# Designed miniproteins, single chains, continued (3), part 12

Each design is a single chain, and the fold is of that chain. pLDDT is the mean over its residues in the fold that is shown.

## One batch from the design tools (miniprotein)

Design m8386
Fold by ESMFold2-Fast:
Formats: structure tokens, C-alpha cells, sequence
Structure m8386 (fold): chain A 73 residues (1-73)
């Protein structure tokens, strides 16, 4: 899957969970960074597990900055 396909998937899932995407950055060809508000810790953990399983990527969330980072191999 392309980084754009992963971004589109995350947008749909975050919206369904009642979250809001505040900012989105394609830092480079392999790295997507999203600033997401409105999700609790359990929702974020589930979202990370879902995207990692579906796309075989690495994802991490920084609660202090509300930042979700996705890295394709």
C-alpha cells in the first residue's frame, strides 16, 4: 500500500472514532505524521494495532504532542 492509501484509511478510522486530524505531514517518502485530537489511549492503541496489521507498517503515538507517526519499511 502507498503512504497515501494509509493516510486515507487512517482518516476514515479516526473520523469513525470521533477524532479530528489537526495536521498531516508527509515528512518523506516513507513517513507520515498526523496530529490527532479527540481519541483516548485505548482508541489510539487499537488504531495502531489495526494499521500495523493491515498495512505491515510501524506506527507510534506520542500523547504529549498528540502525534501519530507511521513508517513504511
Amino acid sequence: ATLKEISDYLRVQITKLGGTIVDEKFVNEKTLVMTVSGLNSNQVKALIADVEQKFKVQAAYDEATKTLTVVVP
Scores: mean pLDDT 85

Design m8387
Fold by ESMFold2-Fast:
Structure m8387 (fold): chain A 125 residues (1-125)
Amino acid sequence: SMPPPPSTENPSVPPTSSAAIDYVRNVVLPALLADPVARMFENLPDAIAELRPDYYEIVPNPMSLGEIRARLENQAFSSAAEVEAALEQMFENYYKYYAEGTPEREDAERLEALWRAGLARMPAE
C-alpha cells in the first residue's frame, strides 16, 4: 500500500530528491556501515571530547554516521545534497582534527573513498 503523504517540512524541495535520499539510505549508507572502520564514525565524538576538552573548539560542527542515519530515518534531510554535505562535514572534521599518518585519518580516507564510489554508482533519475 502507498504510504501516507509526507508532512510539510521543506515544501520547496523537488520530489526527485527522495529517490536519491532513498539510494543513500538503502544502498550507500548500509555498505559503509558494513565496513569495520565505520564503527569509529557511528557516534558523535563524545569519547574524543572526554580526552580532548578543546575538541569542539577545533570542530564546531561535529557529525557522525549515526547522526546521518538518524536524520535519514526521521526524514530530516530535504535533498541528497544535504546528506552529502553532512558526510563531507564528518570527513572534514576528522581531517581537521587527526594528523596525516594516524590510524583515524587512514580510516576516514578509506571510508570517504567507499562513500564517493557508492555515490558515483547512484542511478540517474
Scores: mean pLDDT 70

Design m8388
Fold by ESMFold2-Fast:
Structure m8388 (fold): chain A 98 residues (1-98)
Amino acid sequence: EYAEPSNPSDPEEKEIFKEIMKALLEEIKKMYENGEISNTAAYLALRLLIEEIERYETNDWEGYEKKIEELEKEAESREYSKEEVEKAEKEVEERLKK
């Protein structure tokens, strides 16, 4: 968890952040592949990772909590497909290559 704002231009802090995001992505993939979480739960978790990566890259955390609440409410009203989960996984992977 982010205890203090990191500067995204610091290479060491950026690498630590990327390793944390990669570890979370692999855990989400493992839980999803093992059938421990639903498509909706996997998709929401992946969208949360994408949001955190974007906020870290832009150094703009304004409205982050509100955006997370909006994503959670959307997930309560809809089911997601396996293809949508796979697309979100690829988006996290591509963002972490930067």
Scores: mean pLDDT 77

Design m8389
Fold by ESMFold2-Fast:
Structure m8389 (fold): chain A 89 residues (1-89)
Amino acid sequence: AVAEVEAKIRAYVAEERARIEERLAAGERVIPPELLEILELQHQAAQAYLAGDEEKYAEYLERLAEKLSELLGVPLEVVRELIRREEAK
């Protein structure tokens, strides 16, 4: 169900965010390749959002959904639905 996938993504994001924050606070520049791509896409999406570029923001969210789908082994359609739901909050 979507709720189960949402729980997995939320748990994964919270856990990896904490790990990345700890590593960055320690001055480490080593980030796992899969997470580096996700962080780059999140950064690009945030920049597009702040610039008011709705089209680029949507493009970066789509790429983020693709990477999350690959990483978690979850159907792309389900990841897109979860991102859409979080955007609506």
Scores: mean pLDDT 71

Design m8390
Fold by ESMFold2-Fast:
Structure m8390 (fold): chain A 66 residues (1-66)
Amino acid sequence: SSAEEQKKRAEEVRKAGEEGLKKDLESVVKEMEEKYGEKFGGLVLDAAGQLLLQRLLEQLLEQALS
């Protein structure tokens, strides 16, 4: 798929995280994971992924353990 589409999705995830829109963040992350899978992880890491990834891992862990 197009590199522009992937960049747009990465920006959506990053902006949602920065603005603190939890519901939008979860929705966008889920959609990107379904569409891009492992490639999503690289994109998040390159953009501003450390804080976002940590927060996502905490949410996923909570869902898995709850």
Scores: mean pLDDT 62

Design m8391
Fold by ESMFold2-Fast:
Structure m8391 (fold): chain A 69 residues (1-69)
Amino acid sequence: SAMEEQRRAMLENLLASVRAGDVAASLAGLRDLVEAGYISEETARRLEELILAGRFDEAAALLERLIGE
């Protein structure tokens, strides 16, 4: 569906920002996913925590699992 394709594209864009270590772009992408309703508030909070802690490899691994769903 168009929503599934958009969710995947937004998650992949966030993953690219996370892999680049770009905190500002990562937080902006995370906000867009929350506003679109494509991730739970709990998942968003966990990703924000990892990004702010500089734990980019763990944030990337979580995003890869979400994309694989």
Scores: mean pLDDT 87

Design m8392
Fold by ESMFold2-Fast:
Structure m8392 (fold): chain A 100 residues (1-100)
Amino acid sequence: STDDMIDAMQRMGGIIAQISQRTTNPQFHDLSQQFGQLYGQGIRAINDGDTETFIRIGRQMIQTGDQIISMARTDSNVPQSLIDEMQNIVSQIRGLVSQM
């Protein structure tokens, strides 16, 4: 559902914020900003009743999430628990997008 998707997006943002406090990788700043832009676009799409755009944004968030996971796996300052949480939320978003 749209509410489940918004909840998943918000949880993903929380995990990204926690990774941001721990990572030394400069690429993370760009990925974090990209996520923030996608979240804003997604909320605007839902407010406008544009479900097709919201689903496309969800798919772009999956791509950004996979890039964050790949980066975090190479950074010893990021705990495995945060990587696992990120993998779980990206999988949840992927499942929700496939059902919409």
Scores: mean pLDDT 88

Design m8393
Fold by ESMFold2-Fast:
Structure m8393 (fold): chain A 105 residues (1-105)
Amino acid sequence: DTEEILKALEEAIKVYEEGLDKFMEARKAGDNEKAREIVIETLKKIYEILEGKDPLLAKFVKRELDWLEANPDASFDEIAARFDRVGLRLLLAKKIYESEIEKKK
């Protein structure tokens, strides 16, 4: 159900926004390890929300998650770039599902 998928996507976006706020605070503190940990935990939650709803989007999130887990020495900029890619994909997916609902109504 497209409406059910959209609701799951809105939950994933909320998790992303909360994770972004925590990531920015860790970045201000210069805590690279904490920033990486926050993003990994955020992406795990997003993956779990999307896995049963949008498997292609979930696979994209899992790819970024796997990269971060494989790269413990990643810089703030590298972590931010990976996290931003997920955020942009979530927003794009939301627009697509909103368009599909509009076409049916």
Scores: mean pLDDT 85

Design m8394
Fold by ESMFold2-Fast:
Structure m8394 (fold): chain A 72 residues (1-72)
Amino acid sequence: SEASTELVREIMRAFEEKDYKKLAELLGISEQTVKNFFKRYEEAKKDPEKRLELVSEFNLLMLEAARKVENK
């Protein structure tokens, strides 16, 4: 849906801006969880396998957020 597409765009923007509060709000998780994710992501800069695992984890968080928007 358009709402899901717009949500994903907002999430990607907040991710790029490292806006932890906005990401927590959009993903429906704690700000601490978002901060921990970014810490893990930064630490994995030289580990392509870990980076792929983290990208997969982030995509799952986006899917869960999109489902919540569709099921309002």
Scores: mean pLDDT 82

Design m8395
Fold by ESMFold2-Fast:
Structure m8395 (fold): chain A 67 residues (1-67)
Amino acid sequence: MEEVKKKVEELQKKANEIHDEMVRRTQELADRARKEGPEYAEQARKDAIELTKKGNEIVEEAKKLSE
């Protein structure tokens, strides 16, 4: 059972890292948009959507392991 718990913890850490990265990227790109233009905000939005989808896939895989 430790193996399953370890895998779930690793997937949760991965999901948290992706989520945190998404937040950081959005904030940094928002700051750049203020300096260089709103184009960076749109780029951040697209990147955030992709990261969110990857995070959702990891969460679903973690659910299968946790049962």
Scores: mean pLDDT 71

Design m8396
Fold by ESMFold2-Fast:
Structure m8396 (fold): chain A 110 residues (1-110)
Amino acid sequence: MEEVRKIVEEVNKILKPYGLGEFKVLDERTIELTVGKYTKITFEFPEDTPLEKVREFLYLLARVLLLSVAGIKDESLPEPFNKLTAGQASARLARLIAEHGVKVTVERTY
């Protein structure tokens, strides 16, 4: 829990200047991402998911969010995440979700 909270705090600090969303730890293996006013995405990690994979997931998702702001390059994320293209980051993120059975729930209010 505490290590996941520290990673979330680090990633939130990087995303804050760009208004790209905010991560929140709901429980030991559940992380919520709020994007704008109307979108909430919840990620549930199986208990056997290694902490390094949760960290990798958060950095990959942060990289995807950063690159959504066209023309802005931010290298604050650790290597190799700070050097990935949007396509590379998205492909690695999708693979990690599939390989570790991460449950993704999207809620939208209009």
Scores: mean pLDDT 78

Design m8397
Fold by ESMFold2-Fast:
Structure m8397 (fold): chain A 90 residues (1-90)
Amino acid sequence: DLSEEEIKELEEHARKLLEEEKNSPVRKYTEEELRKALREVAELLPPKSIEEAKKLVEAMVKAERIAKNMPKEVVEKVVKEISKEIHAAR
C-alpha cells in the first residue's frame, strides 16, 4: 500500500513529466515503438517500491506521448494486441 505522501510524490513526478513531454518535438512513431512502450509499462506492474512506481509513471508518460502522435485506430489495435499478450502470459 502506498501512503498519501508517496501518492502525492508520484502525482508531482507525473505532472512534471507530462509538462516536459508537452514541449517535446513532434515526430513520427512506429507501431513497434508503441508496442515496446506498452510492454515496458506491463513489465513494471505491479511496482514493488516507490522507485519502481516512478519508473512506471515514466514508462506510462512515454507510451501516452507515442499514442498521442499516432492514429487512434492504430493505437487501439496495438493496445488490444498487447492486452491479449499480457493476459495470455499470466
Scores: mean pLDDT 74

Design m8398
Fold by ESMFold2-Fast:
Structure m8398 (fold): chain A 65 residues (1-65)
Amino acid sequence: SEEKKRKILEIEIDLGMYLIEVGVESVAKAREAGEPISKTSEYAEKYKEEIEKKREEAEKEIKKL
């Protein structure tokens, strides 16, 4: 149904916005530490577990639709 599709998109957008926020914060932390862009991934890695939990929750929510 169109209602299901809309809810899925909302969940996907929320997840996407969270990932953008993590990316921006990781870049900011690397810059504050005076580290090169290549080190941004190390800061992002600290959010890996939280990102995985967010993805799992999004998948569960979609599955319940």
Scores: mean pLDDT 80

Design m8399
Fold by ESMFold2-Fast:
Structure m8399 (fold): chain A 96 residues (1-96)
Amino acid sequence: MLDDLIRQNQQNPDSGTYTTIGAYYLLQGDYDLALHYYQQSIRLDPSYSRSWTGLGVVYLKQGDYQSSIRYTQRSLDLDPDNTAAQYTLDEAQRLL
């Protein structure tokens, strides 16, 4: 359950768990909460590329293609093989 993930993460913070919670809110269309949790993941580990991909996806969904490109490029700088980041970058550039 989402509430259990949030509670566990408050007691033992983990970038992967923050990113999972962010993705859950992204799928629900709650972009403000998705951004919050992806940002918490980045604060804990700024080298965790999936969190940067998450920010890129949220901004893509909001129509902020320039911010989407910036954060997705940061993800690819950390992990060039990140397929989700590559796809998100291509979509943002196509829609810009």
Scores: mean pLDDT 85

Design m8400
Fold by ESMFold2-Fast:
Structure m8400 (fold): chain A 62 residues (1-62)
Amino acid sequence: MLTKEEAERLATLVAIEQGGDVGQRAGKILLEKGPMTREEARKALLEAGVDEETADRVIERL
C-alpha cells in the first residue's frame, strides 16, 4: 500500500514525465485518493490519460 508521502512523490514524477493538463490531472487524482495500492495508483494514472509505459516507469521510481 502506498503511503501519503509515496503518493505525493508519484504525483511529482507524473507531472515531470507527462507534463501539461494530463500530468496535472493525474497528480491531483493521486493526491485526492490518499493511501492506495500500486495497482490502484497504476489504474488511476491510466484513467487520467497517462500511457502505460510512463505509468509503469513512474511507479518503478517509488
Scores: mean pLDDT 78

Design m8401
Fold by ESMFold2-Fast:
Structure m8401 (fold): chain A 64 residues (1-64)
Amino acid sequence: SRAAARARLRALLREATTLEPDPELAQAMGHAQAVLDDPDASTAELEAAARRLEAAIARTRARQ
């Protein structure tokens, strides 16, 4: 559901704030916030933003 996708994206954003930011993670976080701030964002857009942020989190963790 769209509500579940929004909740997932918010959870990933909270997780990302626990990491030392790099430019890729910062950009993924900014995109995720923009999608969350758009009341017209589709479930597909929310899920795509979540996948992008999850990948950025994984890359940042692998480097730390």
Scores: mean pLDDT 85

Design m8402
Fold by ESMFold2-Fast:
Structure m8402 (fold): chain A 70 residues (1-70)
Amino acid sequence: RAAEYRAILEDTSLSRAEKAELLGLPSPEDVTRLERGLVALHLGLPPERAAEVGGLSPELVELALAIHAV
């Protein structure tokens, strides 16, 4: 599941709107927030800092952590 979400985010042929629909996110802006959170996690920031940097809701933080763990 998380690996599938990672593949969707890394797919350069998909628009942000298409990625939002496939990930079940309410808006394309949430894809941008999720990507910022994932970058912060990849740089070694803890989840609370990644949420602050990316502007992530608790639900987006959980999704980012699941994707980052793969």
Scores: mean pLDDT 80

Design m8403
Fold by ESMFold2-Fast:
Parts: sequence; structure tokens; C-alpha cells
Structure m8403 (fold): chain A 84 residues (1-84)
Amino acid sequence: SSELKLLVAELLDKGLEEAGISLTPFWYSELVNEIAGYAETFQLSNSEIQTLVKETVEKLKTLPVSHVLDDLAVEVLKSAVLKV
């Protein structure tokens, strides 16, 4: 939902600023969409979304954003397959 994307964006903005990480608008949009999609699919609580965003920012300190996105996509698919 648009509300989930807004929440993810607010949390990601704060985490990226605190970590000193700058993303292009393209990669920022991809991360917001992927995290929000994960949160919607698994009906994550606000605290779970905060944890996911924090873990994503930590990965971005050492990994390219493309690798972080691939990891998120794999985790979404793995979780969906294991629960269905």
C-alpha cells in the first residue's frame, strides 16, 4: 500500500542518513518498493519493518545495493515457498 511505502521511505531515509549512505533515486525507489512489498506480503508489524530496514541499511554499508535487493527477493521467495 502507499501507506506502507511511506513508512518504509521514512525509516530508510533516517537509516541512510545516520549511516552516511547516499543512493541514486532509482536504487532508493527499488529498495522502498521491495521492502514495502515484503512487509505487505507477510503482514509485518511496524517493529518488524523497522528491523528489516535496519538490517538492509547494515548490508548497504558493505554490499552493493543490487546484491542487497537480490538477497531481499530471495528471502521473500524462500519465505513464501516455505509457508505455502
Scores: mean pLDDT 79

Design m8404
Fold by ESMFold2-Fast:
Structure m8404 (fold): chain A 105 residues (1-105)
Amino acid sequence: SDQAIQLLRQAQQSARRGDFRTMLDLISQAGQAASDQPEIRNIIVNLGVQIRNTISQVSGISSSQYSTSQQIDSLDDDQRRQVSRRVSQLIDNTIQQVRQVSSQQ
């Protein structure tokens, strides 16, 4: 929906600023905004999983031993730029999927 897309755009802007905690909160809010649309909600939940996996991969720190917050805190400047680029692309792909599903309803 339009509200979920707006929240995802805000999350993308937070990612570009390197504010990954605000980004994750906005993605959570986007999922809640789509609570009445299960297909869109599931797409946004999957985005959250992909982002956490991306942070874990770039940090090189195991998610079994360290929280996402701890992994974020461990990122150096190069890793933060890498996360920002990859996550911004994931969010953009998700917005396209959400728009496609919304246009079919």
Scores: mean pLDDT 87

Design m8405
Fold by ESMFold2-Fast:
Structure m8405 (fold): chain A 67 residues (1-67)
Amino acid sequence: MVEEILKQIELGLKGLGIELTPEVYRRLAAVVRNGAATAEDLGHSPEGIATLRAVAEELERKAKELE
């Protein structure tokens, strides 16, 4: 689920001492979207690609909410 993936990313970054700022969320969204595009180019699962894009959208939403 998108929410669980986001929670794991947030916990991992906090565990590394990285502050979850709007800029961090935006950059993560770009990285995840890039990963989804690469997976699509490599012919990976449409379901997995859709999940990655949904994660990127939620990361961007969180960035906007924190601004």
Scores: mean pLDDT 82

Design m8406
Fold by ESMFold2-Fast:
Structure m8406 (fold): chain A 68 residues (1-68)
Amino acid sequence: FEELKENAVKLTRDLAESSKARGLSDAQIRDLVDRLIAWLEKELADSLSEEELAELRRAMREVADEVI
């Protein structure tokens, strides 16, 4: 799980930073991150517990807030 979480955080940071560099607003970046979270939750629903999904969601949102 830790490696998966690290990869998700990195992907979120890269997405948020590239979007910010392209001139997207804070609201647009948050929307993109929420969409990425929704997609990952769907893909990983059979592989992760509800607690792990919640931790992944929190970590990704926290990293987006750091970039904004």
Scores: mean pLDDT 79

Design m8407
Fold by ESMFold2-Fast:
Structure m8407 (fold): chain A 65 residues (1-65)
Amino acid sequence: SIEELEKQLLEAAKNADGSTVARLIAELRKMGVPEERLQELRRKAYDLLVETHATALELEKRAAG
């Protein structure tokens, strides 16, 4: 069930559905997923939203940090 919710979260992010992303983060928290993992999922969701509006090279450089 955690894997299914993570999959749905990433699909929602690809569709720019921020409300669904927020709802799924809340459900994952209820299932005992650590806050650090939830932060990683939120960052991945944000990166998917930004991907189409930034050059691939620039986005990769920022992610590599």
Scores: mean pLDDT 72

Design m8408
Fold by ESMFold2-Fast:
Structure m8408 (fold): chain A 116 residues (1-116)
Amino acid sequence: MLREMLLRALQGLNVDAAQLQKLADDPSLSEEVRKKLKELADQYQEQADQLAELLRRKASREEVIQALREAQQTLEKATEELKEILKKEPSEDIKSLLENNQQNIEDLRAMIRELE
């Protein structure tokens, strides 16, 4: 259970980080937006790296709960930033990423509740 939750959270973060990085390289978006998307990609990768480390060392339940909460907080902040970007530069790809991000937040909330 604990390992499977970490793997699921890690997979979600890695997929979103890759999508953010791809969008950061999109020349149709403004330089300001691309820079912001790159910063978000780096934040998601940092959270993914933290979850991967917990998997390697078979972290405690309390450590996992804390890491999932930190990932949730990062995704919630990213959601607000993505909404502001979408208002300035409407993009179907950013909208799809926002929908995926919201689903990942709900998955993290469910995992945290199950572990409490």
Scores: mean pLDDT 86

Design m8409
Fold by ESMFold2-Fast:
Structure m8409 (fold): chain A 94 residues (1-94)
Amino acid sequence: RLGELVRRLQEAVDAGRDEEARALLREAVRLLAEEEGLPEEEVERVLALLDLAEELAEAGVTFDSLADLSPEEREALAVAERFLARMKRVYEEL
């Protein structure tokens, strides 16, 4: 399941289909969250943080410059980083 989502995500990115790529990324995050037993509220925080990360990256700002995250934001960031790392590993194994 995750491998199929990651493959389609890469295809959408390569084709410049940003809306499709975003939808597939959200599906992959939800699949990983279900696997780890995360509540829906935490999943929503992770997705919101990924959206923020994209906006900051477009502005030339990184998370390393954000010194004052709340405990909930730090947890969501850790989850997002773990999920992105797992998706990267799955893609490399395709």
Scores: mean pLDDT 70

Design m8410
Fold by ESMFold2-Fast:
Structure m8410 (fold): chain A 75 residues (1-75)
Amino acid sequence: SAEIEELARRLFEALKAGDWEEARRLAREGVSRGIAAEDLREPLLRVAREQGLDDATAESAVELALAAFRSFSSP
């Protein structure tokens, strides 16, 4: 989904920039649209690889991004 791809890209950029306010906003927007954390795993891996991260670093970055998404989207 182009929508999920765009959310993953924006979330990755916000976290990379240390923009926790934007990351929280994006996570809540995603959940309000029915997007689950696991829907973002493959799109986030794709974004990390596009940014030039090696496989191990990309995997770690994705795990951190998913943890942030879950944390920010929880009540």
Scores: mean pLDDT 84

Design m8411
Fold by ESMFold2-Fast:
Structure m8411 (fold): chain A 71 residues (1-71)
Amino acid sequence: MFDPEEAFEAVKAALPEEATDVELVSLRDISPDRALAEVRFTLGGEEKLATALLERRDGRVVVRSMAIRPA
């Protein structure tokens, strides 16, 4: 199971520095080493949703892919 705090920090690090009000909306384990995370944030005064595929490699959480859409 992925740690929500570790997942949140990994996604936040992958977002633009200008992103504010970052919130973890959901975290779903797919396998022991993969999870899907949904994060809500504000960019340029607009609310956005990021869907990130997380992978555990060598004890670390890595963002493998991320899609950003309007919230």
Scores: mean pLDDT 81

Design m8412
Fold by ESMFold2-Fast:
Structure m8412 (fold): chain A 69 residues (1-69)
Amino acid sequence: SAVQQLLEQAARLEKQADELLEQSDDLESLARQSDPSTAGGYLLLAGELRSQSSQLRIQADSLRQQALA
């Protein structure tokens, strides 16, 4: 059904968001072990991945709202 397809898509987006957060956490760990110049690069990338994760969660929420309509 259309409802099941929307919920399935939302679940996939949430999984991608979780994977991006895990990668962000790994990059922050690498930053803590790195010199200041290298650490800056890791932290910027970690921030970008967190922003992408947030956007995917917003999209997932929108799809769930559509499924309930």
Scores: mean pLDDT 90

Design m8413
Fold by ESMFold2-Fast:
Structure m8413 (fold): chain A 100 residues (1-100)
Amino acid sequence: MPSLAEQVERFAEAVKKVLEELVKQEKYDEAIELVRLMGEIAVAWIREHVEDPEKAERMVEEVREAEKRIIELIRNKAPLEEILKVVDEMKERLLRIIEE
C-alpha cells in the first residue's frame, strides 16, 4: 500500500485535475458538488487510516477549511490558479502534520 504521504499527494493531484476540467468548462455547480463529495471522502479516509486521533482531527480541520475556501472561490468565479493554490496549500499542511 502507498504511504500516507503518497496517498495525500495522489488525492491532491486528482482534486486539481478534476477541478481544472470543470472550472475550464464553467461547470461551477458541478465543481462545488464535487468539492463537497471529495471533502467527505477525505475526512472519512483520514478518520479510518490515521491512528493518532489528534493528528486525524487536525487533518480533518485542514480539509474542511480548504473545502470552504475552494467553494467560496468557485462561487465568486475566481481564477483557476487561485482555486488550485488552495489545494496545494492544503496538501502542504496535511504532509506537515503526517511528518510530525
Scores: mean pLDDT 86

Design m8414
Fold by ESMFold2-Fast:
Order: C-alpha cells, then structure tokens, then sequence
Structure m8414 (fold): chain A 72 residues (1-72)
C-alpha cells in the first residue's frame, strides 16, 4: 500500500544514514534481525488469520521505523 511504501522509503533513508557510522549501522542491523524473528513468529502462528498476520506485520514495521529513528 502507499502507507507501507512510505514506511519502507523512510527506513531505507535511515539505513543509508546509519551506513556512515559503523556503531549506528550495527544497532540498526540488530533491530532488523529482532524484527525479522518476531515477524517469523507471527507468520508461523496457526491461531492468526492471514488478515491478522498482515496487520501485526505492519505494526512491527512501524515499530521498527520508530526504534531505528531513535538510533540514527
């Protein structure tokens, strides 16, 4: 969706800025790895519908964006 695209574009900009500082980049990579593990847990949850999985996935993406903003 357009909203998801904007979040991804903002994350990409922050990652590019973080690449200028190895310590910031490491923190961003740790946040991304943590978010990926949480996303896999949502995808593998048999109690959630496909719609609920999409909603929770987008919530994780927004949370990742806010946490990356704190680091960069």
Amino acid sequence: TPEERKVWEELRKLVLEAQKDPEKLEKVEELAAETEKRLQAIIEDPSLSDEEKREKGFELLRELLERVREVV
Scores: mean pLDDT 80

Design m8415
Fold by ESMFold2-Fast:
Structure m8415 (fold): chain A 109 residues (1-109)
Amino acid sequence: HMEELAQRRARLREVASRTADEIEKVGDEAMKAVKDPEAQEKIRRLVEGVRNLLDAIAASPLEEARHAVEAFEQAVDELVKTVQEANPELGKKMAEVGDRAVAELRRAV
């Protein structure tokens, strides 16, 4: 059904946009909280990578979006691990955002 496809694409765009904002916010908090400049730079690069994947999900047809969601899951896992090593409380927040986003994107795709 074309209507269902349009609705699923709209849902993917909504989830991707909201998730990008949430990840950027937690990432900014993590970069401010860490003492190691190399850890700050790693978090910044991982947030940029995750943001680029969310933008790709929002812009892509459903078939391409599926591959982008798989890449997003991997990128978010790496970001969560990096933030948890630097600040466990912010790592938990990042994991909660990531887990919710993966679940919602998987349902929409």
Scores: mean pLDDT 84

Design m8416
Fold by ESMFold2-Fast:
Structure m8416 (fold): chain A 85 residues (1-85)
Amino acid sequence: DMEEKIRKFKEQAERLERKLRELGAPEEVLEAFRKRVELILERTKLPEGVEVPKEKLEEYKELVKIMEEHKEILLEAEEIILKEE
């Protein structure tokens, strides 16, 4: 069920964003995280078989690059959330 998967993804993303803020993540990381979540959600609204626009793919790659540059705080936030489960 795509709707259920989207709901769970949004809930997980909201928890991760809150944990990143608690850990004092830079605003650049929080902004990149929010934009990446938004792009993923927008992508799920595309019909099956429709190619993702090149501009959206390039935007996603730049956001991933920012996230990779701050990998340590992202992994810390994810580890804490997983331990809370």
Scores: mean pLDDT 76

Design m8417
Fold by ESMFold2-Fast:
Structure m8417 (fold): chain A 74 residues (1-74)
Amino acid sequence: SPAEREALETRFRQLVVDTLETLLREAPDDEAAFREVERLFLEFVERFPGMSVEEAREAVEELGRRLDEILAEA
């Protein structure tokens, strides 16, 4: 469904924005954390157009988990 894809894209964008805002507030000098978020963002953007809705949902969940790990280590 196009609506499901748009919802997943919105969720992906929100996860990245929320993570970057948290890093800017709590660990603004952690250049490694910002680079890792950028790497994950670029990997997702490259893969997302080729994904099914199910694959995209799983990828968004995995991205959220990895972003949480970055915040825990920052």
Scores: mean pLDDT 85

Design m8418
Fold by ESMFold2-Fast:
Structure m8418 (fold): chain A 71 residues (1-71)
Amino acid sequence: PVQALIDALTSDASVEEIAAALRATLESLGLPVPDDATLQEGARELRNASDSQRQKAIQIAEAAAARKEAA
């Protein structure tokens, strides 16, 4: 669920925890899940991103979840 990603991005979560949250979010949305290396790279980028960039990522994930619910 999107909540796991929000929790990971708003806490002092490890790259592995963010990667796991990303995987769970993508699976919940029915989106293709990339390989572990790609998830780890994305998680590292998000962990090192600015607060504004992390907030934007959360907003995009929430919008995708809302769109899936409406479909």
Scores: mean pLDDT 76

Design m8419
Fold by ESMFold2-Fast:
Structure m8419 (fold): chain A 72 residues (1-72)
Amino acid sequence: RRERLLEALELILAGKYQEAARLLEDDVLTTWLMTLPEERLRLLRELIAQGASAAELQRRLHLTPAVARRLA
């Protein structure tokens, strides 16, 4: 889960959106991630790499509980 999400975030940061979409198998999540500015994507990647909880992701990135739960 976490490793696949980290790989998908690297692909999005590299502009490889189709590869990220295939890896995540969640078009809604992939589309939402593509709307984030690069700074927020990098912060998200760092927090997930550090093992951040859903609550921490929600607080730091102002996410809905549903999105934070999908990312944790």
Scores: mean pLDDT 76

Design m8420
Fold by ESMFold2-Fast:
Structure m8420 (fold): chain A 59 residues (1-59)
Amino acid sequence: MEEDPEAARQSLLDALSLGNIDLGSLRSFLSTASPEVRRAVAEAAREAGDEEHAELAEA
């Protein structure tokens, strides 16, 4: 997969601010994502105050 950690981080922040993120979809994405993308997603979720998504990305 050709993921961009910065793009993934920004997309997650935008989705969280709109309430358009689903845990199942995020889990599916993270199963194929690189460690760098997973870290970026976890950091973005924590910055947004979403501990559940942050823990999912770090697991």
Scores: mean pLDDT 65

